# Ledger of designs, part 47: designed miniproteins, single chains, continued (5)

Each design is a single chain, and the fold is of that chain. pLDDT is the mean over its residues in the fold that is shown.

## One batch from the design tools (miniprotein)

Design m17614
Fold by ESMFold2-Fast:
Structure m17614 (fold): chain A 108 residues (1-108)
Amino acid sequence: ALSESGGGTFKTGETAVLTANTSGAVQVEWYQEKEGEKPQLIAMATDTASFVADSVRGRASVSRNGGTSTLTLKDLQVEDTAVYYAKAIYADGSSEWGAGVKLTVVEA
């Protein structure tokens, strides 16, 4: 599994910075898994393109810097409480999931 960090307990209005070691990946995807729900794709980055889902648009950004992928969530809301998974996709079409990081958002 990919190494991930940046989880924890945050208050509404704060910023979370989630990172994953995605060395060698040609594409990185970030998934949000809320309790009782299936993981949903919320952000993606390649070398030339990026995507952010409508549910987090204006608050989320995704970047790649060398072997590290970063998902930044600003202006946190209670509904951002979830497990976040990075997924690395390699040039041969194989993929590897991160172990996931739990983000808990409580009212300020």
Scores: mean pLDDT 87

Design m17615
Fold by ESMFold2-Fast:
Structure m17615 (fold): chain A 66 residues (1-66)
Amino acid sequence: SREEILARFEEEVRALADRYGVPYEVKDGVLTLHDADLTPEQREAFGRELARVVRRYQAELDALDA
């Protein structure tokens, strides 16, 4: 279901943030990542992995809505 996909997405994003030491905040269903304190190299790596996760879950959501 959409809820199961979103729950897995949130879990993977939180695990990724924990791996990179990125503080995060959840307010009104919005997850905010505070990556400003990362080095440029760490921020680039984190961004690439985050984009990969986002693309995967967007594809799963699109398939559910099709």
Scores: mean pLDDT 77

Design m17616
Fold by ESMFold2-Fast:
Structure m17616 (fold): chain A 74 residues (1-74)
Amino acid sequence: EGEKLAKEFIRALYIRDKLLEAGFSPEVARKAVRLYIKYGKELTPEQLAEELGVSLETAERIKKLIDEADKEFE
């Protein structure tokens, strides 16, 4: 459990940095990472759009960046 929490924290930081590199604000990046921690791979673009107050197209792009960063990390 402790090892999993440490890995999850580092993965969250990596995803955050990828979102910031893509030009998203620190606030959006932080909220998106929090949603990823809560839902993991089950996180949908619709949930991202609703929770972040962004368009579905923007949410789909955020989800793609999260999935790519997660794949690169693991």
Scores: mean pLDDT 79

Design m17617
Fold by ESMFold2-Fast:
Structure m17617 (fold): chain A 95 residues (1-95)
Amino acid sequence: MTPLELKEEGNRLFKQGKFDEAIAVYKQILEEHGDQLPPDLKSKVLFNLGSAYDSIWQFKEAAAVYQQGLEDFPDNEDLKKGLEHSLSLLKTFGL
């Protein structure tokens, strides 16, 4: 399966509320294809992975993923907003 097909599968699982399964697919993309991913695809996978962690209240893991993404994509507004949101939730829920 191509990285794009894997992202589509991860997104399908996410839309079905299967967040743990979506996380596994997004992590597989990053682990198997990492530095070979087109920048646009890598940034979207990182954002979707962070969003999936947020959806299961793993805000520390979400924040770490968004921070990792911002090292490669410092001007990515979606990753910045994702990080701000996850950090806000960590503060709000004391996690």
Scores: mean pLDDT 86

Design m17618
Fold by ESMFold2-Fast:
Structure m17618 (fold): chain A 86 residues (1-86)
Amino acid sequence: MKPTLEQVAYLLARLMRAAGVPAPESLEELYEAVTRALEVLPPGVSGRDLVRDLIAEAVGKPLEEISPATLKKLEEELLELVRKYY
């Protein structure tokens, strides 16, 4: 089943705490925190790429069908939810 944005945020917050990564305060820190928490990401995949893929999965649309403005709003909503569950 496709995860909700809230479920994605909860899982990311738990992974960050387990890895000893501090709570992100910005989108840039969120991408860096995801990269650090998941340290086994392949060389061609960034934490930003994973965040966007997870958002696309949660909203049930291909990433290419999400407008840049909507994507940024969803990334900011994910950041606030991660901070809520951290």
Scores: mean pLDDT 79

Design m17619
Fold by ESMFold2-Fast:
Structure m17619 (fold): chain A 73 residues (1-73)
Amino acid sequence: KKEIDLETVKVLIERIEEYAKTLATVHKKSKSEIISEIEKLKKDALKALKERKVDQSIIDYFEEEVDGLLEKI
């Protein structure tokens, strides 16, 4: 369904952050492997959001928050 709101995107960002933490703590992945996985998820998610015609401000918020997460890894 194309009804993706800001709250849905915030939950997605939180799940991506938890996934990055799981890759580090449970799967013992390196920083470079974690960055690669999150960058792939970001690209796939951005494509899906654009295809679903989600509001640009919500897409921009998602991109900025995930970029901030990548800076912290």
Scores: mean pLDDT 81

Design m17620
Fold by ESMFold2-Fast:
Structure m17620 (fold): chain A 100 residues (1-100)
Amino acid sequence: LERVRKLAKAGINFLDNALKQAKENAEKGDPETVEKTLQNAKRLSDAFIAELEREIAALSPEEAVEGQKLLDEVRTHSENAIAEIQKLVDEAKKKVEEEK
């Protein structure tokens, strides 16, 4: 369970950092970098979820209940972060088009 808790925190921290980087690059008017951050967030989120699922499968049934709750939290964070980064991509692209 300890490893699952640490992985969940690492996944959430990764998503928070990805969103922060996306915001910074969107402000700089760099939609390509924001889009790359989006693609990396999707790929690494999938990898984190797969790793959490593997670790949870090795837990006792009692610990797996808490592990599943942590996995659900990471999934929700992933969906929210990806949606927010997608909005930043769309906004950055619109800003570039308006300047042309």
Scores: mean pLDDT 79

Design m17621
Fold by ESMFold2-Fast:
Structure m17621 (fold): chain A 78 residues (1-78)
Amino acid sequence: SEKREKILDAIAEEGALTYLDLVETKGLTPEQAREVAREKIRELAEKYGLSDEDIERALQRMEERVNYLRELRKKAEE
């Protein structure tokens, strides 16, 4: 459903922002930051009653969002 797609995008973005903050601001390794971001996505998915399949979709979208935000950052740097 369209509502489900919007929720998946929203939780994927929260995961991506969590990942980037942990790597860029707190100096965690990508592996450590990924585990924290995955836990955040699972917590949000439980809150919204999403399936395990939806969690996997949100994790994939998180990776895509991380890549997109990193590219935006690079283009914005002087």
Scores: mean pLDDT 83

Design m17622
Fold by ESMFold2-Fast:
Structure m17622 (fold): chain A 73 residues (1-73)
Amino acid sequence: SLEAEGAEIEAEFLELVENVKKLSPEEIRKKWEEITARLVAYARAAGLSDEEIAAAKAHLEKLGEALIKLAEE
């Protein structure tokens, strides 16, 4: 179900944030790309428009860069 898929994506995101200081910038980048791909697929399945998905992707890319910078410090 979409509800279960959403919960799994949320769990993956929370796990990444919790472990950000234990991961290399490369590992964070890979994991963020995986989570972003799953979120985009989930949003399409949930019926979001291409415009909404494009806007969400832009925000996710910005957040991913912020997490990588946080890990590098």
Scores: mean pLDDT 80

Design m17623
Fold by ESMFold2-Fast:
Structure m17623 (fold): chain A 119 residues (1-119)
Amino acid sequence: NALREKAIETLEKIIENLEKAVELASQVDPRLAKELQRILDELKTILEVLKDPNATLEQFYRALSRAILLTKRAIDLVKEAESMATGELRDELKKVRDELNKLQTELESIRAEIKAQLA
């Protein structure tokens, strides 16, 4: 339960940071904002799977693995937006990217611990 709770809390923080990323990216390139919004929408659906008390450990692991892949994609899009931005907007995008990198590493650590329990 503690690992599941940590995964849910970490993904909720990723979602919050991606909501900021969509807003910031919309000021740089509407295409990047649209791609980030698609990732955000899918991560919100994955969060519902993670919160389902009937989800098996295998279903939880698969959902978490998908969330990690999507978070990596989002980080790349934020990095692209950062490269196109200047001044304060660039600094805000960099802060979002740094936080997403930290949260992604936390999710990968949690996933590794869950994988050990599936063996």
Scores: mean pLDDT 90

Design m17624
Fold by ESMFold2-Fast:
Structure m17624 (fold): chain A 76 residues (1-76)
Amino acid sequence: MEELIQKAVEAARRGDLEKASEYVIKAVRLALERGESPEKVLQLGQDAIARVGRAAGPSALPSLLRTMNEILDLID
């Protein structure tokens, strides 16, 4: 999962917010498939979003909000 989050950060650093979102969602889905609790999956998603946001800056906010909403839907 850390490798996927690192790839998301690298994509965000290049300005590729679509790939950054895809890697975050892949990491979240992988955590769910491995049977991680909803609380741990939410923490993973929040940490990944924070790291991507630091790399991409404020212009990424709409993309990050959409990604967070998708994570919340997956946990429900």
Scores: mean pLDDT 84

Design m17625
Fold by ESMFold2-Fast:
Structure m17625 (fold): chain A 99 residues (1-99)
Amino acid sequence: MEKFEALSKAFVEAGERLAAGEPVKTVAAKLAKIYKELGFDEMAKILEEGAKSDDKEALLYIGKAHAKALEEKVKKFGTPEEQAHFEAILPALLAELEK
């Protein structure tokens, strides 16, 4: 689905921002805006609250669950190039979220 492809790209970009040294709060706030634009208002709200409270554990839990769910969606609905990039980046995304 187009929305899941956009979410996959947004999550990969969030991981790249974390790897570049952006604070988790800043990355979560940017990701929340993308979720709102895609119509995922409840997920956006959770990310915004996590960013406000500096709840790293909640953000980490959401990140891990989301990455696993998106991996399957990208494999089914993403382009081969998007699938390869997501698979290559996923371990680094999870490692950054655990910092």
Scores: mean pLDDT 63

Design m17626
Fold by ESMFold2-Fast:
Structure m17626 (fold): chain A 61 residues (1-61)
Amino acid sequence: MSVEEQIKKMVESLKPLLSEEELEEIEREALRLYEQGKSKDEVLKAFEKKALEAIARRSRE
């Protein structure tokens, strides 16, 4: 599926920046939004937002 494929690609690109646990949680949240009827665009934006927040927290500490 296109959404699932894009999420997996984003997870792959973030592996050097985030832990496996963080990536799994962000992926789960994005997939949950998709199952709740959110649009592909909203799902991908939510994924990016959560990933950026996690990266920012790691960069600060």
Scores: mean pLDDT 78

Design m17627
Fold by ESMFold2-Fast:
Structure m17627 (fold): chain A 65 residues (1-65)
Amino acid sequence: GAGSAAASGAAAGGGSGGLAGIGRKVYNEPAHFGDVEGARLGAEIAALGGGEAAGKGAYQGSMQG
């Protein structure tokens, strides 16, 4: 589930550098319109015990199926 996806996302982000750079750039520099939504979504995922890394991991997890 989300926990596994989060672990994978965090590992890829930390280890890959490239993926971390892309993900971090998108997360830290979202479009103006998505600034509030991105922050809120991140907070929601964090509240569910996922944290910021889990947000990215969950997205990857959805792609995995």
Scores: mean pLDDT 46

Design m17628
Fold by ESMFold2-Fast:
Structure m17628 (fold): chain A 99 residues (1-99)
Amino acid sequence: SEIERLVEEVLSSEEARRELEAALHAVLIALSRRDPAKAEEVGKRLEEAAERGEEELIRFQVELVREHRELALEVLREVLGLPPSAAEAAELGLRFLER
């Protein structure tokens, strides 16, 4: 099973964990924008999976990212397309406050 292979990779690799976390955040951002009720439901299911243990949480996260792959790609492409750094964004905010 591809899901089982991905779960094993994430359990054994810090890099794979960070990659999954980034993809999961992209899915949650996309769902929050399009269907806030669905985002809340998914958040509750993530909490329930966490109570069952680390492997079950990771399995649920992998399945969720796979089901919403195109939504994740949309958000990730959007973020990668943004030129302003965090410092530049902060400078813009400070200029507004000094008006």
Scores: mean pLDDT 76

Design m17629
Fold by ESMFold2-Fast:
Structure m17629 (fold): chain A 97 residues (1-97)
Amino acid sequence: MATEALVAAKRAEIDALLAAGREEEARALHRAFTLEGLAAAAVVVLEEGSEEEREDARAFLERLAALTGVSVEELIELGRANEELREAIRADLEALK
């Protein structure tokens, strides 16, 4: 499963940082990857979802922007930046059909 492999690789990087006592860097990486994943998932829905699903994805991005202090436009660019993650999310969503 495409997203599981990417998540497992990132968890391994975070675990290595924690094992090395680099806790602050581990937390920063975890936060950055979580935000990137949420943004990428929302972007995939905006590109491929129904009208209702796209409206929900937009509302989600507005909420995420309010919670993080990052603009909706910046979140969309962040979600578009990782093509491998977006492709993995698309593959996993297609497998649910």
Scores: mean pLDDT 81

Design m17630
Fold by ESMFold2-Fast:
Structure m17630 (fold): chain A 58 residues (1-58)
Amino acid sequence: MELRLELDPETGEPVVSFRTASEEERERLGRALTEVVRLSQTRPLDPEEMLRLLRELL
């Protein structure tokens, strides 16, 4: 699994980009991403915080 910061081509904002090698990794990432998205709905998270949280949840 790869995690890196990239610029979103539509918004121009830094975002966390993902690449997974297996269905198991995709499901783990999906669960972690859902949790991070839920947190971002209550307060803004910068991309570095999102990356840190994702690494901790994975």
Scores: mean pLDDT 70

Design m17631
Fold by ESMFold2-Fast:
Structure m17631 (fold): chain A 77 residues (1-77)
Amino acid sequence: SFEERVAEEIERAAEAVAAGDWARYTGALMAILAYGLEHGKEDIANELVLLGLELIDAGASAEELRETLLERLKELL
């Protein structure tokens, strides 16, 4: 499902942030956008990616990123 695929990529994004792996982080965000397009949920995918970028710009931890994006995903579904 869209929820399962995006939740998996949110976990990957958080792991990437914890590791300082910005290429993997970018890849996870791109995957979220791709799943949004595939499932007709581009608005949800765009909101999650924008929120993720805002959290990282604000200096959020990997755990804060993970929890915030997973909660927002459930709210938007």
Scores: mean pLDDT 88

Design m17632
Fold by ESMFold2-Fast:
Parts: C-alpha cells; sequence; structure tokens
Structure m17632 (fold): chain A 90 residues (1-90)
C-alpha cells in the first residue's frame, strides 16, 4: 500500500520538518516500510494490515501542525489502483 499526502503550507515553510515529524510518529508502526518527501508531496509505503493506524497517525500529525493549511491524502494499492481520497482543511 502507498499513501500520498499533498500538503499546502506557507511559501516560507520547509516540508522537511513535517516529513520528519511523520517519520517519528510512524516509527512504532511495524508495517511502515518507508517515509519520503518530494517537494510538497509526502509518500508513505505501508503493509495493508497497518494502513488504518498509518492514516489515523497521519491525520493526527497534520491536524496538530499549524503550518499545514490543507492536505489531500491518497491511498493506492500495489497495482496503483486508487482506494481512497481524503481532504483535510483548516
Amino acid sequence: MKVYIFVTVPESVDTDKLTERLREALKDIPGVLSVSSDGNVISIETEESSLDKVLETVRRVLLSDPSVSSATIIVVDENNKLLSIEKLER
């Protein structure tokens, strides 16, 4: 499973800090395989059994970060099939 997060942050804010917070928050979830970022997109690779806990943790971290004005969370399977799209707005 892959989770893609498209974040909207102010122009002066470095998404590397948000990516590091997500990496730390996801560290204790045994099914998380990778956390990476490219620009304003954060990519998480996880096992299917951990997906619900990953999504709960992602929502919590994004909602607690005052620099995040909105985010779109996209979930795809190993065949790149779209499973869900969720929008978070402040």
Scores: mean pLDDT 80

Design m17633
Fold by ESMFold2-Fast:
Structure m17633 (fold): chain A 94 residues (1-94)
Amino acid sequence: SPSMEEQLEELREKAEEALEKKDFKTFLKYVGEMVDLTLEGLRARGMFGEANRFFAEASELMAKIKEAVEKKDEKTAKELFEKLWELIRRLLEA
């Protein structure tokens, strides 16, 4: 099976491609899958405190991303998505 890092990178690329194509439904689907995979990985490592903090921060970012998408504000959606990706990377740094 691919590593969690490889799966997250693939989902990131698919989300970016969907956003560039203005396929907001597919973009939000992949962003949600990235959040779910990160939570699963943290919980599998016994990192329940980190998972709870990540869930709170990711949920806030997801709400803002959805609002930007509803406004068709691709620039803000991309900037918020990049913040989410940075948050995921920081939690998964060895």
Scores: mean pLDDT 87

Design m17634
Fold by ESMFold2-Fast:
Structure m17634 (fold): chain A 72 residues (1-72)
Amino acid sequence: MAAELDALEAELQRLKNDYESGKITKEEAIERAKQLAERLKALGSQTTDLDDIQRISKLAGELAEFLEEVNK
């Protein structure tokens, strides 16, 4: 689980960097964010560990905040 969460955190950071640098469009950023959200949902359905659930919740919040910024 931890390695998968580390990978998702890294992907979210790359998504933010790619968007901020103009490497991807707003539409591409939204689609990549949707893919990350689906992966977080799948991961959440597979775990009963409270620490992992807390990390997933935090990542989901950061992803939602990113989508809010992209849609401004």
Scores: mean pLDDT 81

Design m17635
Fold by ESMFold2-Fast:
Structure m17635 (fold): chain A 76 residues (1-76)
Amino acid sequence: NGFAEFLQELVRLLSGKELSAEAAERLAEILTERLRVQPVLSEEEKEEIIRESGVPEELHEAVRQLIDQLEKLSSD
């Protein structure tokens, strides 16, 4: 899945660490579903998405920033 692979690359560029393929695939699925229904996410919802994706705690901040950027892109 190109989107999951894209998310892995972005996390690597932002944090210098690798997001697992499993976590990236799960994150891609959740983000695609959530942003399709609701273009603006609360901070609590963003943290829930990160937690559900199995993202390591050390990558939470980088992934949150990534979600913020994707949210802005999906709402124009």
Scores: mean pLDDT 76

Design m17636
Fold by ESMFold2-Fast:
Structure m17636 (fold): chain A 68 residues (1-68)
Amino acid sequence: SLTPEQQRLLQQVIDAVRLMMSDPNMSEQEVLDSLEGMVRHLSERLTPQQVEQIRQAALEQIKRLLEE
């Protein structure tokens, strides 16, 4: 399970993705590339295990948003 700090970081990532998805000029691939960029920046401060937990949780929520 995620810690409260990891949950907060996950929520910030999801909020950023939702904002990008509301832009009609942004493709699904560009949104996913931006997510990977955000996750990469987290790896500078978090352990690989913590980064992977946030990445997996973010991808699951994004899949639900993209499912239409």
Scores: mean pLDDT 75

Design m17637
Fold by ESMFold2-Fast:
Structure m17637 (fold): chain A 90 residues (1-90)
Amino acid sequence: SAVERLKAEILELARQQGLDVSEFEDKSLSEMFRAMVERMLEHFGVEYEEADTYVTTEEGVRLYVRLRPVKGSEEVSTEELRKVFEENMI
């Protein structure tokens, strides 16, 4: 399924970032995605805040991130955040 595929991709990205994947095994897909997005924003030095936000994948899966860039910083769209997260497989 799309959810299972996304979970596998997020876990693989976590492994590539040197994270213990067991920390994500009991988390929902939204919680896992939020944690990875938060780490990415911290890595790029983007200031963010709590907000009522979600990301919709190309497969139509909604991931409730609940984060947004602080108003007045460089604005990054939800779609761009997803791309940066997926493309930064370091």
Scores: mean pLDDT 64

Design m17638
Fold by ESMFold2-Fast:
Structure m17638 (fold): chain A 57 residues (1-57)
Amino acid sequence: LTPEEREAIRDVEGRGLEVLRAARSGRFSTVEELQAAVPVGRNGERVATGALELARR
């Protein structure tokens, strides 16, 4: 992987955790609200959906 590709992957992984924390805060109930609060360009919808499901458990 190029350094740029490695940085992009790490950025997405880090933002995934931030999305989960935001979902668990209880302030966001929809995928759109969560994506607006913590934008994840790649796989954003999937990450937000998964985070909301995990936050409910």
Scores: mean pLDDT 67

Design m17639
Fold by ESMFold2-Fast:
Structure m17639 (fold): chain A 101 residues (1-101)
Amino acid sequence: SRIQELVDKLLELLTELSRAFEAGDLDAVKEIVQKLKEILDEIRKLLGRTPEVDRAYAAIDKLLEAIDSGKPREEIEKEYRELMGALGDVITRLVEEARAA
């Protein structure tokens, strides 16, 4: 299933993102986040404009802005947690779409 492939890729990237963030490797975080954008583009082609996907894009942009502007770690962590939550909601939406098919 195309949905299952996207869920698997999203879970893989979420694991990589968590490891990079825990290591304090913000360059790796930025690289993984660009890969997440590519997967979100594919999800948007399947689901169209959904609140969950729109929230995930917004969360990515906020995290990248916080890193690029040199925000304090506490602010970067806040944006990272928002992104993790938004991506979790995208996964939930994909799983529900797969069950409905």
Scores: mean pLDDT 88

Design m17640
Fold by ESMFold2-Fast:
Structure m17640 (fold): chain A 64 residues (1-64)
Amino acid sequence: SRAEELYSQLSPEQKKILDEAVKALENGDFDTYDKLVNQLMKETGLSRGEVSQVIRLRLKQKKE
């Protein structure tokens, strides 16, 4: 999927930021979530929609 392709292109540091964004979302900490999403967008050049797709992929993997 596109989300898997995008995730595979992230650096180890960017993957850590993504995992923290997933944790913030699960905890209902939307302020931290928005800050981390904006950081990933700036560092990767991805759109908010693309970052959200990758976060949804990681959230699904965490439930399995």
Scores: mean pLDDT 83

Design m17641
Fold by ESMFold2-Fast:
Structure m17641 (fold): chain A 60 residues (1-60)
Amino acid sequence: SDELLAQIRAALESFLGGKLPPATIEALARELAARWEADGYAHSLEELLSVVVPRLLATL
């Protein structure tokens, strides 16, 4: 879980670093990790990021 959170956080910082506060990036990373776990990992992390990141960028 900690390794997964670190991986998601690093990916979000890569795409959204400087655009969102660090606290927001951390909250998003935890939400994505929880959603991915609840989904039983039916979708890959890359697939989830490919949907979530463009939507977040479009909202900014």
Scores: mean pLDDT 71

Design m17642
Fold by ESMFold2-Fast:
Structure m17642 (fold): chain A 64 residues (1-64)
Amino acid sequence: SATFTIQYGDAKVTVVVEEGAATATGTDPLGAEGAARQAQALIERYGVDAAIARLAALQAKLAA
């Protein structure tokens, strides 16, 4: 499994990818739901490895 913390402004969302499924939790419930939905769409369209790579890149960009 893989875990990513996405921070934007004052909001933090934690995305977890396990066995081809994405879930998210965070301080912004709507943002968390959106993040989980987008991560799941990436998994379905490009596969788990590509989704993980994109989530890692997004985490790095938003932490800068």
Scores: mean pLDDT 76

Design m17643
Fold by ESMFold2-Fast:
Structure m17643 (fold): chain A 85 residues (1-85)
Amino acid sequence: SIKEIKETFEKAVEELEKEQPLDEKQKKQIELAEKIIKILEGEMDEEEIKEFFEELKKLLMEYGGVSEEEIEENEEKMKEILKKL
């Protein structure tokens, strides 16, 4: 459910914020999780959702060593979740 997904991201933010000092990767992970929460609350428009996916790509490429194909698969999963809202 939307509530369970939102609670998962809220918990992830709380867990990351407990780890001090925060590095750049952790700060970006918190920022992205907060954007996901806003999307789930219906507080983001289409442009903001597009910007979110671009930031997600940057984070995964820079810190995750993830391939473009894996990034695209994750974007499709996120789009499927958003369509169910």
Scores: mean pLDDT 65

Design m17644
Fold by ESMFold2-Fast:
Structure m17644 (fold): chain A 73 residues (1-73)
Amino acid sequence: MEVAEELEKLAEQYEKEGKKMISDLLRRAAQLVREGKGDEAARILQGLADHYRIQGKDEEAERFRELAEKAAA
């Protein structure tokens, strides 16, 4: 699956959970990937990884870290 498509699907999931801010950030990251700005997308995704790590949600943090690596590649 293209990383941008993966980010769009994840954004839809977070929107359904009422997490609009996270959904909006994921949609922005997907757009940046489509524009060839993977490094900027990776910075957004790394910020989300750090956010979830501070909350003790290590699985979510690791998922966003992996997405950041894929966006930067």
Scores: mean pLDDT 85

Design m17645
Fold by ESMFold2-Fast:
Structure m17645 (fold): chain A 80 residues (1-80)
Amino acid sequence: SKEELEKLREEMEKDPLEKEVIENLELYLRGHRASLSKEELLAYGYKVVEELYKANPELKSPLSKYLEIAELLVEELLAE
């Protein structure tokens, strides 16, 4: 839900690097929204998150929170 996304983003975006990663994830998902199905967009989001997480070991939040952000972002983008 939008409320769950906003709450999770509020906690994570207190860190500038995590804020940048989440904002970039949203931009990537928005850019592909028109060309991908819901299933394809979600799979794309998960792959982007896993690659970003592996490339940035300094990220403080666990991978599970980034996967949850990807799911919630896809839901909200498709509700627009």
Scores: mean pLDDT 83

Design m17646
Fold by ESMFold2-Fast:
Structure m17646 (fold): chain A 78 residues (1-78)
Amino acid sequence: MAETLIEAAKRAFEAGNYDLAIKYAEGAVKLLEPQRDTLTEEQKRLLSEAYDLLAKVYEKMGDEEKAEQWRKKAEEVR
């Protein structure tokens, strides 16, 4: 499910639909983030990808503060 949401978020971002990209990426974060202390390596990669997508979307929208917040979260998830 999280992989499907991240794929959908990437497609929305490529299409310029930033609201939809945020919705799908946040959906993936909501599924993975509560388990962050017990995530598998693959799940950590997916969570990092979702955070990176959110950072890129907010950067494209000119919201540098939110972009930096999501970028930092992506760096913390290794």
Scores: mean pLDDT 81

Design m17647
Fold by ESMFold2-Fast:
Structure m17647 (fold): chain A 83 residues (1-83)
Amino acid sequence: MVLSDEERKLLKEITNLPKEKKLELLDELLKKGVISEDMYELMKLSIEEKFDEAAELFQKKLTVDEVNEAMAKMIDWLIEKAK
């Protein structure tokens, strides 16, 4: 997936959010149905710096296509919310 400059900037802003704000954002994304429960768990583990557990979950339950689709939906939702 090719990210636009706006999408890349938005991703950097999200990456720089405090852990509490990242978790709040993930909870909202899950409640709105933008991401799956498996994507929620993967992203939560990554925010909590449990990278080994995140890697195992990714390998066992998710495909690259599913992650890319979820990332695209999340970016689209964030852009709409920012308008």
Scores: mean pLDDT 74

Design m17648
Fold by ESMFold2-Fast:
Structure m17648 (fold): chain A 108 residues (1-108)
Amino acid sequence: MSQALTDLANNETAISILGSGGIAQMDILRDASPEEIREAMDNILRSLELVTESGRKTGQQAIEQLASDPKKAAELQQQLEELLKLAEEKREEVRRAGEEQIRLAEER
């Protein structure tokens, strides 16, 4: 079951990279049209969603396999909750950055 924890940690890393890259992409698009910024934001949020769902599925299956070991199941449950929290935080950061850039583009 150390493999499931490793897989969840890899998903956390992917979420962090996609979130940080998304914020950087929003900054690069400061002179873009509102439509271009929205499309870029939607693409990044979709990628974050896919990685988050992959992590959720992996964690849930591993927890189900550990039904006879409640301590290990609790450890995986905590790791999964941390991954989902990180994903939500990164989605909100990207959405906020994108919405701000759209507002600035519309006000020009």
Scores: mean pLDDT 79

